# Designed miniproteins, single chains, continued (3): the designs that were tried, part 77

Each design is a single chain, and the fold is of that chain. pLDDT is the mean over its residues in the fold that is shown.

## One batch from the design tools (miniprotein)

Design m10658
Fold by ESMFold2-Fast:
Structure m10658 (fold): chain A 97 residues (1-97)
Amino acid sequence: MEELKKNYEEAKKVIDETISVAERTLKLAQEVGDEEAIRRAQSILNAAKNMKKRLDELEKEDPEKAGQSAINALKLAQTLYDEAKRLYDEVEAKLKA
């Protein structure tokens, strides 16, 4: 139970960080006019927001199931975070060039 709750909290934190990075990436991509980066940033944002909504809904209905789902969500959120961070760095490099 305690570990499931911790996993849920970690997943939500990483999802929130992913949303933040993806929003910043989207803004930079729009500044640069990189259509592909804009599309990728929007995709990451949508995925992260959907994950957050599903976890919040599960927590209200079944906290244990939400904790179990959070283990997979954390792994996916970390992957999305890494992708958003790499995209941010790539777009920032183009802006500075």
Scores: mean pLDDT 81

Design m10659
Fold by ESMFold2-Fast:
Structure m10659 (fold): chain A 84 residues (1-84)
Amino acid sequence: SKEAELLRDALVNEFGVDEETAQKFIDVLLELSETDELTLPALARAVRNWEEYAKKAGLTDEEIEKVKEALRFLAPAVFQLAGV
């Protein structure tokens, strides 16, 4: 989805997350949303539980920490946009 592409772009270009790690994170969020479409409300819910599912999906602790630092700034913006 366009939302997933925008989030991936922000992770890579604004927060310095490598493309592979960013894509793994997006894949985890898509699984958490229980849909093939990443909507802003689904993304907001997924972000709250992503760390647990990221470990199950095979992300390393280092990859999780890179994304977690980016999410420290992204999650409030996503929640605001989703109206949550």
Scores: mean pLDDT 66

Design m10660
Fold by ESMFold2-Fast:
Structure m10660 (fold): chain A 65 residues (1-65)
Amino acid sequence: MAEELLKKGEDAYKQGNVEEAARYFYEAARTGSPEIREKAASLMRKLASKDPRVAEELQRIDAEE
């Protein structure tokens, strides 16, 4: 199911829902297999580097958990 989290995160980002996208990627990185966790981390890094809102939301999620 972590694969679905990656897809939902990507879809949410395309819809402009940065907060939801960040949460899905974070959950995939936390609960997925090693392969899925690596993909989630790579996607988060790419999105955070081109969209500061993604980086901010990821920091907020870390503070909440």
Scores: mean pLDDT 74

Design m10661
Fold by ESMFold2-Fast:
Structure m10661 (fold): chain A 90 residues (1-90)
Amino acid sequence: SAARERELEELRERIKKLEEEVEKLKEERESEEKEKKVIKELLLAQTRLFILERGLPADLAEALLAAVETGETPPEEVQAAIEAFLAAAA
């Protein structure tokens, strides 16, 4: 649908901007806290894109988004889990 295509495009654009912001924060030696916040937003956007592209069940989608949003799961572990799932799905 057109709405899904627009959402995918918006998420891809968001991810690109967040990745660029993370690189700038590293280069500018910005605070670790600010870098972690941007990384969390990037992971949330990547998780939403993954859910939408793969058509994950609502329960799993909600659990993944909650893990990123609450910060209970380290960003590195969330990214590793997404990458492992993508590798298994390929």
Scores: mean pLDDT 71

Design m10662
Fold by ESMFold2-Fast:
Order: C-alpha cells, then sequence, then structure tokens
Structure m10662 (fold): chain A 80 residues (1-80)
C-alpha cells in the first residue's frame, strides 16, 4: 500500500515537472503501467486532468480512456 506522501511524490515527479512534454509522457506511461498501484494511477490521472498545461491534460485523458481499469476509464470519461 502506498502512503499519501508516496502518492504525492509520484504526482510531483510525474505531473508537476517544469517540462510539460516530459510530464505528459511520464503521466501516460504511469497511468498505463500494469505494475503501478491503482491509487497512484488515480492520483496521477486526477492531477493530470487538472494540469494548467493542455499537453499534460490531453495525455492524461488519452491514457485514462485507453486504460483497462474501469475506474480510470470512468474518471477520464467524466472529464470529457
Amino acid sequence: MLSDEQIQAAVDQIVNLPDPRLSAALARAAILDPNMPLRAKLAILEAGLRSPDPVVREAALEAGLASEDPELRALAEAAL
């Protein structure tokens, strides 16, 4: 189980990077990673969808919709 501190660190290291193109790529990879815990994927998707950068938001939305997890897909569909 991931702590809230570990989840926030994942968001900071993935979604909140100064390069939005790198953040977009890492967010997509994390959301689609079968080895990433669901709690972290949800936090990364939520943060990505709330990003001020449109490249990060688009990548998060695409990854969420492409996910095999129904909870991630539902969150992404709600953002449409």
Scores: mean pLDDT 81

Design m10663
Fold by ESMFold2-Fast:
Structure m10663 (fold): chain A 87 residues (1-87)
Amino acid sequence: SIEELIKEIKEILEELKEKLKDNPSLSAFLTGLIEFLDKVLEGYKPSKENLEGLIAMLEAAATSLPPELSEKMRKAVELLRKVLELS
């Protein structure tokens, strides 16, 4: 379900935020995205354009991360793509 996908994405982003706690810009970005996903779980319906924009931003961020963190962020992107397909 979309709810299960959003919860899995949130768990990945929370793990990434903990590992990137010494990077204020990425930590702030991930915090904002986690808060956005919480609103989605509470019934907010994002536009497809908003989801596509978030996917592009996360893909761009992944290119600058170490391999382990980049892989986790790309997993979050793939799950967001599944949300987009089901929306």
Scores: mean pLDDT 83

Design m10664
Fold by ESMFold2-Fast:
Structure m10664 (fold): chain A 111 residues (1-111)
Amino acid sequence: MAEAYEAKLAANPADLDALGGLADVYAAQGDAAATAAVLAQLQALIAQNPNNAAAYTNLGTSLLALGATAAALPAYQKAVALDPSNALAKANLAQAYAALGKPAEAAATTA
């Protein structure tokens, strides 16, 4: 899995889906240094394009994979604010609220 995402990043360093997927793979392997490097790259892309909803969604997903649920919440909130029609960002935000013990907030994000 990691090799496929690394190949995509070699072709396009700004491939947000590949960065998110690679962070999830490294987090699952327990490679904190590699996961942190991918998260830093996602944050750099957000800094260059702060209105990129996909970058915030991928940052949130990577933070959830690390167990950083509280940190993932504002990333998903920003993604939904930038693209309210993004069903994936809304679903991920709902999952983050549920994981934090906030089921009412989770229900509100999917309505």
Scores: mean pLDDT 72

Design m10665
Fold by ESMFold2-Fast:
Structure m10665 (fold): chain A 81 residues (1-81)
Amino acid sequence: MEAAERLAGLVQQELNSLGKYDEGEELANRIIELGARGDTEGLRRTVDEAADILRKAGNDEGAERVRQAGEEAVRALREAL
């Protein structure tokens, strides 16, 4: 699903900018898997985890970008159900 892939790429890019390469890869892979399964609740929780990591690092703008992309991915996934 394109929206989940876009979200995963954004999460990985934002976390890589903080040097959090392992966390970025893990969360990106989880987003792709959850999107493939249609798990909207799991996707929402993973987005919140990524946004919280970004906020704790002082990247509030990155956290908001991730949250917005997450809402779009959840909406697209719900429309596919």
Scores: mean pLDDT 84

Design m10666
Fold by ESMFold2-Fast:
Structure m10666 (fold): chain A 66 residues (1-66)
Amino acid sequence: KVPVLLTEEDIKKAVKQNKPAGYVQVDPNDVTKLTPGTIEVSAVKNLKFEKADLKKYPYSRTVITF
């Protein structure tokens, strides 16, 4: 289970355009350490979404777990 930050709008755009979506991975041991990444459309369809705490995660409204 790896927390990543991205928006629902970014996901919808990726699915519509059949292009990978950009995200930011959050280190669970240090929430200030953020690593950029990319997720393919096929993986996006199987993701679960959790609401982000914007005070803790200012870069996104959504936390996704794999």
Scores: mean pLDDT 58

Design m10667
Fold by ESMFold2-Fast:
Structure m10667 (fold): chain A 74 residues (1-74)
Amino acid sequence: SMEEREERFKNYYDLFTKLHKFSDEEAERAAKKLMEIYDMVENQEETKARLKEAGDPRSFDEVILRKYLEALEL
């Protein structure tokens, strides 16, 4: 639901601001990236279909790993 989605975003945001001391802007960017990754993993077949349509040569696992690294700024 929309309420569960809003709660998930807030939990990610709070994780970065309260536990990891990110700025508000950094926490919002990181939380948004984690929400995108969640959506991609929950809808794996649709994500794979979009990668194929875009001509992306990477595997699903490579794309997901790269997005986690970007979210964590590693």
Scores: mean pLDDT 82

Design m10668
Fold by ESMFold2-Fast:
Formats: C-alpha cells, sequence, structure tokens
Structure m10668 (fold): chain A 115 residues (1-115)
C-alpha cells in the first residue's frame, strides 16, 4: 500500500513538472522524503476506503442518507489530507475518484431496481 501511494505521488510530480507547477512538485518531493507521512497517507486512504464501503452499503438502503454521509466523508478526507501536506490537486483527484465510485454504484442499483 505504501508503494502504491509513492507511485501515485511520483506520477503526480511528473505531471506537475511537465506543467511547470514548481509548488506542487516541491510539496510532493517533501512528502516522498518523509516516510512516516507516506505511511500515514496510506493508512488514512485504507481507513477512508473502509468508510466508503460503508457508505456504498448505505446507498442500497437510503440514497439521501448515503449522499449526506458521502459529503461528511469527503470533508473529513480533505481536512486530514491537508494536515499531512498533500497537494490540493492530488486531494481533489482522489475525492473525484471516490465520487465516481459512489455514482457507479448508484447507477448499478438503479439499473437493478428498474429491471
Amino acid sequence: MVEEVKERLKRHKEIAEELGDEKTKEEIEKLLNDEEKVKKIAKLEEEMRKKLKEILELLEEDIEKAWEELEKFLVEYIKEMEKLGVPATLITGEALRYIGDFLQKELELRREKEK
């Protein structure tokens, strides 16, 4: 899991470098040089994946409640990642991925209920 975080950070750093975003590049380089922060990011992502699974299960019972819990989850995720010094662009990318997972599950459930 830590290696997966490092590979995502390295990829994002390469993109930032290509775009001339020195600030994002430097923020990622600082994270890559801090093994304990990378481990904390990996642990937080694991905890957030477990929480997302609970929200996806809630989606089968109550769509409105699942959306409320997703909003709370995203706020908590963003806040905790910002505390670890993760660049805003990376946080946004992961948040959009979680929203994508939620929307895919919602569409699957709608399809199953309509047929």
Scores: mean pLDDT 80

Design m10669
Fold by ESMFold2-Fast:
Structure m10669 (fold): chain A 109 residues (1-109)
Amino acid sequence: SEKLREIGKILGIPEKYVEKLEEIFPESTLESLDVKSTVVTIKSIVELFKKMGITNAESFIRFMKRSFETGAIRSPEDVLVLTLAGLVLLPEEDWEAILETAREILEKL
């Protein structure tokens, strides 16, 4: 997805992980994104998570799972935005766990 590649470039996400996101998420989800508003939303979510003290993989993954369980995550688009926020917020060593959590949630939607 050209839109996801541009978002990844702006957010500093390496092409390797953009390709993994393209494998995980439906093409319709990727093409529904507005590049500018998505980037602004992700940056806002990252700052909110920092203020909430959600700054490690364990707390972030717990938030993802809880948001799904309570119905706060209702669409593949919600999962994608939250996943991108996690990749921006957390170091690269945590990204495989975040991507796996996204896969698990998508299978249950």
Scores: mean pLDDT 87

Design m10670
Fold by ESMFold2-Fast:
Structure m10670 (fold): chain A 77 residues (1-77)
Amino acid sequence: SHMLEKIEKFLKEHLPPGEAKAILELIKENKEAVSLIYQILEKNNDKEATEILSEAALIYRNMGSGVALRYLKEKLS
């Protein structure tokens, strides 16, 4: 997927390895996260997108996929 390739490249360049891994695990469990994260990258600059995805990774690790997906949706509203 072009969207997934763009996301994976962004995560590798901008996030610490542990946070990047958390986002990739979120995507593996919830394929709908690809579209949400792609929209975050399209609508925000690199710094803002990095801050949003870093927070989403922490939410996913601490609270699970449902809360992390809700957070990503909130950031697009």
Scores: mean pLDDT 90

Design m10671
Fold by ESMFold2-Fast:
Structure m10671 (fold): chain A 94 residues (1-94)
Amino acid sequence: AAEALARARAVLAEAEARLAELSAEEQELVERALKIAEEALAALEAGDLFEAEVNIGLLEIIIGIAKILGLEKAAEIIEKLLDALRAALDALRD
């Protein structure tokens, strides 16, 4: 669990570092996703699996919006955040 949480934190930091390479529209969407990801990670760290699942679900919706808008780089970054948070959630359930 601790390793999965550390990995999620690292992926979140990587996403923040990549903001400068994005268009204004992609940056805005990734910034919204980062806020949700931070809330999901905080919930996971607190053992609030329900709140974590809700925020992870919101990230799935944002990925869908990114794909509809053709924001491929934003979708890629947010999918990496989603995968890391899901891995941490699954590790905490075991």
Scores: mean pLDDT 87

Design m10672
Fold by ESMFold2-Fast:
Structure m10672 (fold): chain A 78 residues (1-78)
Amino acid sequence: MAKEATEAAMTAAAVTNPDSARYALEQKPKTVREFAQAVIDAGNPAGGFVALMAGKHYGGPDVPLDLEAAQAAYDRFS
């Protein structure tokens, strides 16, 4: 659940703006909501909202973010 939510959220951010995904990951967010907020703060509001919706599909926006899964997902785009 947490890994699936994390991978979906990271994919949404990285596809729309990879620099915003990297910035968000560096903030070490604890939840999908915190990750999405960091993506918005990095200048990608569309990617951030899509990331929040990804969290909803896997148990809600407060789903814990798996930082290792997030890093692995980001690395697939680099």
Scores: mean pLDDT 77

Design m10673
Fold by ESMFold2-Fast:
Structure m10673 (fold): chain A 89 residues (1-89)
Amino acid sequence: PTLTVSVHPKDPATGTVTGTVRASSDEEMLIGVLEDEEEGTLKAMSRPVKAGEVLTLSVTLDREEFTITARGISTQSGVEASATLVSRA
């Protein structure tokens, strides 16, 4: 499945996306093009992002792969990742 989050950090300079997304499906789905992909294990379950930045989570059929994609940045952390969901309402 693909999960898109919009972040609005309290600090206009940077923001942090924290949370735990449990993958209920291991289907691979990618949305958006990465300008600079950085693959690897998530060193922390939280990531600093800029205001208005969109994060895309991708879960592959391989349970050993879970990718968090920020515009131009992509990280991996197994089948679980940290992300904060914001409502579009």
Scores: mean pLDDT 33

Design m10674
Fold by ESMFold2-Fast:
Structure m10674 (fold): chain A 68 residues (1-68)
Amino acid sequence: LEEIIELAEEALEADEEEMRRLAEKIIEMVGKLYGEKSAKALREAFEKASFEELRGLVALVAQEMRKA
């Protein structure tokens, strides 16, 4: 959980290229904690997102991980 929050916070301070790279690591961590179906759903959402949409999704992931 802490690892995902740290990656999300780092991604929010990054440019688009770095945010996309950190998003891949977030997907990997989600797969380890919640399983492959959750990782696949997150990957599809991130791949379809614009940079602004991706920022919003990463922020939501950080918020949800803080609640867990």
Scores: mean pLDDT 79

Design m10675
Fold by ESMFold2-Fast:
Structure m10675 (fold): chain A 68 residues (1-68)
Amino acid sequence: LFEPLEVVKQRAIDLANTALKLAEELGDKEAVEYAQKLIERANQAKTVMEGAVIELAAAVLLSVLKRK
């Protein structure tokens, strides 16, 4: 139904939103700003590569936040 780009963008947005919520709960202002930037970049991604890089960045951020 969706092109690969749309699926990758949606996963990146979902991960970044999850990281944003956790960062806000932890009071990590830098992580909040970074997560917001990742959401903006994911929405603007024009290639599968761009989306995949943002998805990985969001996953790494979420992993780091979970270890706090």
Scores: mean pLDDT 82

Design m10676
Fold by ESMFold2-Fast:
Structure m10676 (fold): chain A 81 residues (1-81)
Amino acid sequence: MPSVAEIAARIAELAREEAKTADPLVKEVLLKMAKRFEEAAATPGLTLEQLREVYLESVREAAEALRAAGVEVGEVVDLPF
């Protein structure tokens, strides 16, 4: 089973990969999310609860950015851990 930090790093990697093919506006949102998870992965003693909070805050930040740009916000997906 991967460590909490490894899970955070994997989420950041996936967000960066998604950003490569995304529209420019969505790309900025995905890169910001990737950076947040990269920072979490570099945090010593990162707990699963802290990672979940980082995820929820990243989703909220992304939703606010998209709403500010006049984009309708889609569904929110929770992590499976």
Scores: mean pLDDT 73

Design m10677
Fold by ESMFold2-Fast:
Structure m10677 (fold): chain A 101 residues (1-101)
Amino acid sequence: MVELDPELEEDVRVIEEESKRIGKKIEEGYSGKEIIDEDDKLLIEAGVVSEEELKAARAGDREAFDRILERMREFVARDPDSEAARVARAYLASVRLSRRP
């Protein structure tokens, strides 16, 4: 652990913060589906992803995943203060951590 990837450290931090947010929402009476649906809506309305691309990526289309990840990175760089950028960061971190230990 001499030189950890800074992007990996950031992804872990983002997921920790997102886990706290989700936990609070669940305590407030939100279901996991409601949280996911709201986050998906934010990304779609901001033009970051289409409903079809998100569905394909969740079904295991790796090419759709890669296109979404690149678009999310570009969006976060362009509009970092939006709610959609927060969702994009959490999605990027979750997917990247799921693909690499």
Scores: mean pLDDT 73

Design m10678
Fold by ESMFold2-Fast:
Structure m10678 (fold): chain A 61 residues (1-61)
Amino acid sequence: SMLDLSLEEVRARGLEAASLFPTLRYAAEFLRKEAELLRDSAPEYAEVYEELARELEAQLA
């Protein structure tokens, strides 16, 4: 849905979706793909998902 969401709400939705994946690696991959999809239509939302992916990837290192 193309709702006008706050960045905090977008982050919360990203975390909820990420929690459905069995590993942090899969969750980060999902968030990266979502960010790519949103880059042209909602760049601020894409940045939130990229930041979440980086946070999860940092836990893998």
Scores: mean pLDDT 78

Design m10679
Fold by ESMFold2-Fast:
Structure m10679 (fold): chain A 89 residues (1-89)
Amino acid sequence: MKKKEEELKKISEENQLEDNNRQQQVIDILRSRNDSDLLQQFNDILSRLDQISKQFDDAVQRGDLATAKSLIEEGKKLLEELEKIEEEA
């Protein structure tokens, strides 16, 4: 069991690094285009996704599955909006 937890942590760290690099590249592109409105929207979506992630963890820990499901649906919608901005970048 401990070996499986270490492997999952490593995969999570690698995925976080790839996501951070991708997000930084989009921010750099939007800055180079002087698209301040789109950059603000991108940052607002990232901030909301971080809040949803924290709220989801809290809801799961409390056993509030209804709130957890609602947060998943909101998160999916925000990810679709994020992907559209990334495609425009």
Scores: mean pLDDT 72

Design m10680
Fold by ESMFold2-Fast:
Structure m10680 (fold): chain A 89 residues (1-89)
Amino acid sequence: VQVTVSVVKMTPDELTVGMSVTAPPEHRAFQLVLTFSSGTQRTHSAVAAPGETLTFTATIPLSEATEVTAQVYAGGELLSQATLKVTKP
């Protein structure tokens, strides 16, 4: 399982990040988590069919975001993690 995380939109005031993962056949229920360097956490729970792409986006103040970690859980286990460093304009 591979999660990707990327900047969707950046303004002087706000950062929108998105994460995506392709659902493995072994799991049906997933928890998608975005954790920001400020300690702010955004969570999305979803059910997916095998091979389905799950996406989750979150917007936070740009002042709170120097790094974001995307994590995918299923059955209480961490399946995949990716970290993105935010480059400010």
Scores: mean pLDDT 81

Design m10681
Fold by ESMFold2-Fast:
Structure m10681 (fold): chain A 93 residues (1-93)
Amino acid sequence: VKQLLEQLRSLLNELLDLVRRNHPELVPEAQDALSLANKYEELVERTGDPRSLESLVLLLSIGGTVYLIGRRAPELSPLTDQILATINEIAKL
């Protein structure tokens, strides 16, 4: 879980950097995704449960935001798809 969370955070920071350069209108969404990932990490640290309903709702919220970025900026789809795959692996749905 820890290594996957580090990977998720790294990929979200990469997405934010690309969005800041090429799609400044999507910066709020990219920042929201990173903020939600930080909340997920804090929740898991406090509860020890990466798959509680509250934890899964946060992961779904990150995924939904990233999916919308990929729909609005399809050239970023390789990165957004990689982020979504990482979220699915963390969730183990």
Scores: mean pLDDT 83

Design m10682
Fold by ESMFold2-Fast:
Structure m10682 (fold): chain A 93 residues (1-93)
Amino acid sequence: SSEELNSYIGPLVRALAHVDKKELEELAEQIIEKFPSLAAVILVSGVNLVGQMFGEETARLAMELVEELIKSNEALQKSYKENQKVIDATLGL
C-alpha cells in the first residue's frame, strides 16, 4: 500500500544520506520482499529525495551504493530493467 511504502521512505533517505551500506542493504532486502517489481524505482526515488534535501554530491554517493546493490542483486536488476524509463526520468536522463 501507499502508506506502507511511505514507511520505508524515511529510513531509506536516512541510510542514503549517511551512505550507510549495511542499513541500505537491509532496507533493500525488505523493499524487494514487499515491492519486488518497484524495488529499484523506490531506491532511485530515495536518491532523488536525498539530492533535493542534501544536494547533488550526497545524491551522487548514494547513487553509487544503489548501483552496486543493483549490480549484485538479480531482483533489483529485473526491477530496474522493467522500470528503466521511470528511473531515467527520475535521474534526469
Scores: mean pLDDT 85

Design m10683
Fold by ESMFold2-Fast:
Structure m10683 (fold): chain A 70 residues (1-70)
Amino acid sequence: MTKEQIQAKIAQLKAEIPRVQAEVDRLRAEVDALGADAPLELVNRYVATSLRLIGLEFEKELLEEKLKKT
């Protein structure tokens, strides 16, 4: 990847991460509101979306590190 491609991908991730974070926050609020009565499907969606957020943040950090070394 060129520096320009890395910068473009970082910018894309910076735009996407807040959207996924908002979805995680919404799902957490729904799970918290239902407590023990939360459907398994809702809990699974919350977990899956949280893992996706972690993955996106990790990818951003890796690309920022590559940019520093290039």
Scores: mean pLDDT 83

Design m10684
Fold by ESMFold2-Fast:
Structure m10684 (fold): chain A 98 residues (1-98)
Amino acid sequence: SRRQLVEEVYDELKKWFEEKLKTATPKEKGVLMQLEYYFSQALETALNTDDVEELKKVLEEFKENMDRIAKYAGENAPLVKEAGDKAIELLEKLIERF
């Protein structure tokens, strides 16, 4: 089901974040939590829409938000890029199976 697919994608990202959080500084944790928030918003849209084009639009908005976070993350920009790329991979996988 769509809900099960969304839950699988979210669990995979959560597991990746938990691994990163084991060695993260307080500043890195703040950045990761902000990215998780935007990812959660994208998944909520996936649960509430039947329009794949709307999901593609949400993915593009997520990419723009990730770029903005990375631009202002300073020394944490590489971590934001790594986390953003993982989240984009998972969202693209969700759209492909939608």
Scores: mean pLDDT 78

Design m10685
Fold by ESMFold2-Fast:
Structure m10685 (fold): chain A 76 residues (1-76)
Amino acid sequence: SELEEERERLARLEEEIERRREDPELQEVMERARELTRRKMAEAGETDEALIEEREEEAALIAAKAYLEGVELSFP
């Protein structure tokens, strides 16, 4: 099923991220995503630190997965 295939794909990506957790390039990609997300949220007037941290983690994971899949992401 499509949902099962998506879950397997995501599980493989998360495993690869964990496997490469000490990879400086992957860390750089994730850190950049967090920084840019925090800046954008601050510019939008968001002051909820918990929400900002949640969005940082989400953006870092998205960026890591895109990096591993060879997909380019547009940043401001």
Scores: mean pLDDT 77

Design m10686
Fold by ESMFold2-Fast:
Structure m10686 (fold): chain A 103 residues (1-103)
Amino acid sequence: GKEKLEAILKASEIVLAEMLIEKAEKANPTPEQREKMEELREKIKELEEELKKLDEEAQEIGREAAEKLREMYELVENRTPENLERAQEIGEELEKLLEELKK
């Protein structure tokens, strides 16, 4: 349970940091934003090394949850009814993954 939750948190933080970097790169980043991007890249390296120390099952669950989180963020960039319905479905899939952590 605990190791799977740790993997989800680390993998999700990696994905969120990657998405922030991608968004900043497209938006002609300021010097302050470029400095933050470099800090986030270093943080990603540290989180990847920590994630690799966890068991293989925990790593797989963490990466699956993080991928679903990325999909949800991409869908909310274009708020069509279809995208909102898909985001709801992904939210339900994430809830099921979190329930598995209680076992």
Scores: mean pLDDT 80

Design m10687
Fold by ESMFold2-Fast:
Structure m10687 (fold): chain A 91 residues (1-91)
Amino acid sequence: SPEAEYIINLIKLKSLIDYFKELAKTNPEFKKAVEELEKMLDLIRQGKPKSEIEAEGDKMVEEAAKVSPRFKELAEYAKNLALKTYDYLKK
């Protein structure tokens, strides 16, 4: 169901944030991307426009790209999950 998919994606996002925080311990430059991801989640919870959430996601990807191509891919994955989660909240 859409509700089950929303909850599953929310759990995945929470796990991904915890994983990103762990990565930031050995890659301090990645800390800014983690902060942007947490900001995206706050904007989703506040029901802000999708454009604002996408803009924050783009900042996260940009900060992650400064660390490495692999971190950029992880940030893009997180951005996509956050936007999918948002689509269930806005109904």
Scores: mean pLDDT 81

Design m10688
Fold by ESMFold2-Fast:
Formats: sequence, structure tokens, C-alpha cells
Structure m10688 (fold): chain A 82 residues (1-82)
Amino acid sequence: SAMEGAEERIAEIEEAAKKGDKKAILGAAQLALGAAQNEALSEEGREAVEKVAKAVLELAKQMGNEEAAKLAEEAIKAVKER
């Protein structure tokens, strides 16, 4: 399911953050924004993207990755405006 995929993705991103992998966090934020802009997403798909984007935002802020944090905030806004 989309939610199971989101939980697995969040676990991968959390491990990357523990290792200080700023590029992986930035990449995750970019993918979340791209997914959030997909108008063909189901309601469950939007909820899954929002969950991932919120996790990325929290981790990006903890790491001081301002670019990733901004992209994650844009992703959250994109899914909420629909």
C-alpha cells in the first residue's frame, strides 16, 4: 500500500540522517515535492506523500539542511492545497 511504502521510505531516510547523509535528505525532499505535484494521486497517495514530506522536514531541520526543509514545506503545501 502507499502508506506501507511511506513508512519504509521514512525508515530509510531516518537511517541516512543518522549517518549525516545530507544529499540523501535533499533527494528525499525533491522526490516528495515531485510526488506532491502529481495531480493523479489518490487520497491515500496524498496522505502518504504528506507523511513522508513531514518526516523529511523534521530531519532536514535537525540536520540544518535549509534547502531540503524548504522543498519539504513546499511538498506539504502542495498536497494540502488540493
Scores: mean pLDDT 83

Design m10689
Fold by ESMFold2-Fast:
Structure m10689 (fold): chain A 100 residues (1-100)
Amino acid sequence: MKLLDEALELLREIKDAVFADDRERALELLEQLIEILKRIIEKEKDNPEIVELAEKALKLAEESKRELEEGKVTNEELYQQVQEIASLIEEIKSLLLKEE
C-alpha cells in the first residue's frame, strides 16, 4: 500500500500544480509518478490484473508528460488525464485490499 499511497499523494500535488498553471512543477511530479508506477509494477509482478492496471497508468503518465513537454495539452486535458490515472490507482488499491 505505501507505493500506492505515495502515487495518490503525487497525483493530488499534480492536480494542484495544474490548477495553479505551474506546468514545470507538474512535469517534475509526473516524472516522480512514473518512477513510483514502475516500482508498483515490479513489486506486483505476480499479480497480472494489478500489473495490467499499473501499466495502463504508466502509459497514460508517460503520454501526459510527453504532451506537456511538447506543449500539446491544455491544463483541462492534463487534469482529466491525471483524474484517469488516479482512478486506475484507486482500482489497484481496491484489488489489493480484496487479496487480504
Scores: mean pLDDT 84

Design m10690
Fold by ESMFold2-Fast:
Structure m10690 (fold): chain A 74 residues (1-74)
Amino acid sequence: SAEDKLLETVEKFVKRLKEIMEKNGGKLPESYVETAEIIKERLNKILPTLSPEQQARFEKLLKEIDELIEKSKA
């Protein structure tokens, strides 16, 4: 489904963010924080329309994105 493809894309994005953060002294560059916040906003808007199983997977990714953003703003 389109949602499963989006899930895979977001999982790859989160993995890349973690790699960038490690190489960048534990913080994401501002442009990546901005991109992560846009993705977070868009995912939160579709979350109520998803199945419970899909919601659980996306919620886990949203928490990871939120943690990466928070660490980058500290």
Scores: mean pLDDT 82

Design m10691
Fold by ESMFold2-Fast:
Formats: sequence, structure tokens, C-alpha cells
Structure m10691 (fold): chain A 83 residues (1-83)
Amino acid sequence: SETADVNREVAAALRAVGHLWEAEQAIEKGDFETARKHLEEARRDAERLSPGVRANIMRRIDEVEKRLKEAEEKYKQLLEFLK
């Protein structure tokens, strides 16, 4: 039914958002490998969403991925500075 489809989409969206939250926590801890794994899981969950919801979740994933890359670059510069 349409109601069951909506409920499945809500569950997938909540899983994707959960993975985004875990990715942001991992970035704050400097655990970049764990952050990447959670972003991959969020992208996988997002592929199962309707186009509009998927676009919103993908935009948030891209924002977190950008923060991950910025944090990795900052960490690399810090390591070079400490030499």
C-alpha cells in the first residue's frame, strides 16, 4: 500500500540521517575511516528514497563529506607543522 511505502521510506531516511550523525561524530573524534564508512551507508540508504527526499539527503551527505575532507586536510597540515 502507499502507506506502507511511505513508512519504509521514513525508516530509510531515518537510517540515513543516523549515519550522517555518526559520520559527524567520527569527524569530531578524528576517526576519518569510520566517518567514510557511515557516509557510504548513508548513500546506500538514500538510493532507496523517492527523488525529492533523496536529493535532500544527498545534499546533506555532500555537506558532511566536504567537512570530512576539510578536517583531513587540517589534520595533514597539523602533522606537517609538528615535524
Scores: mean pLDDT 86

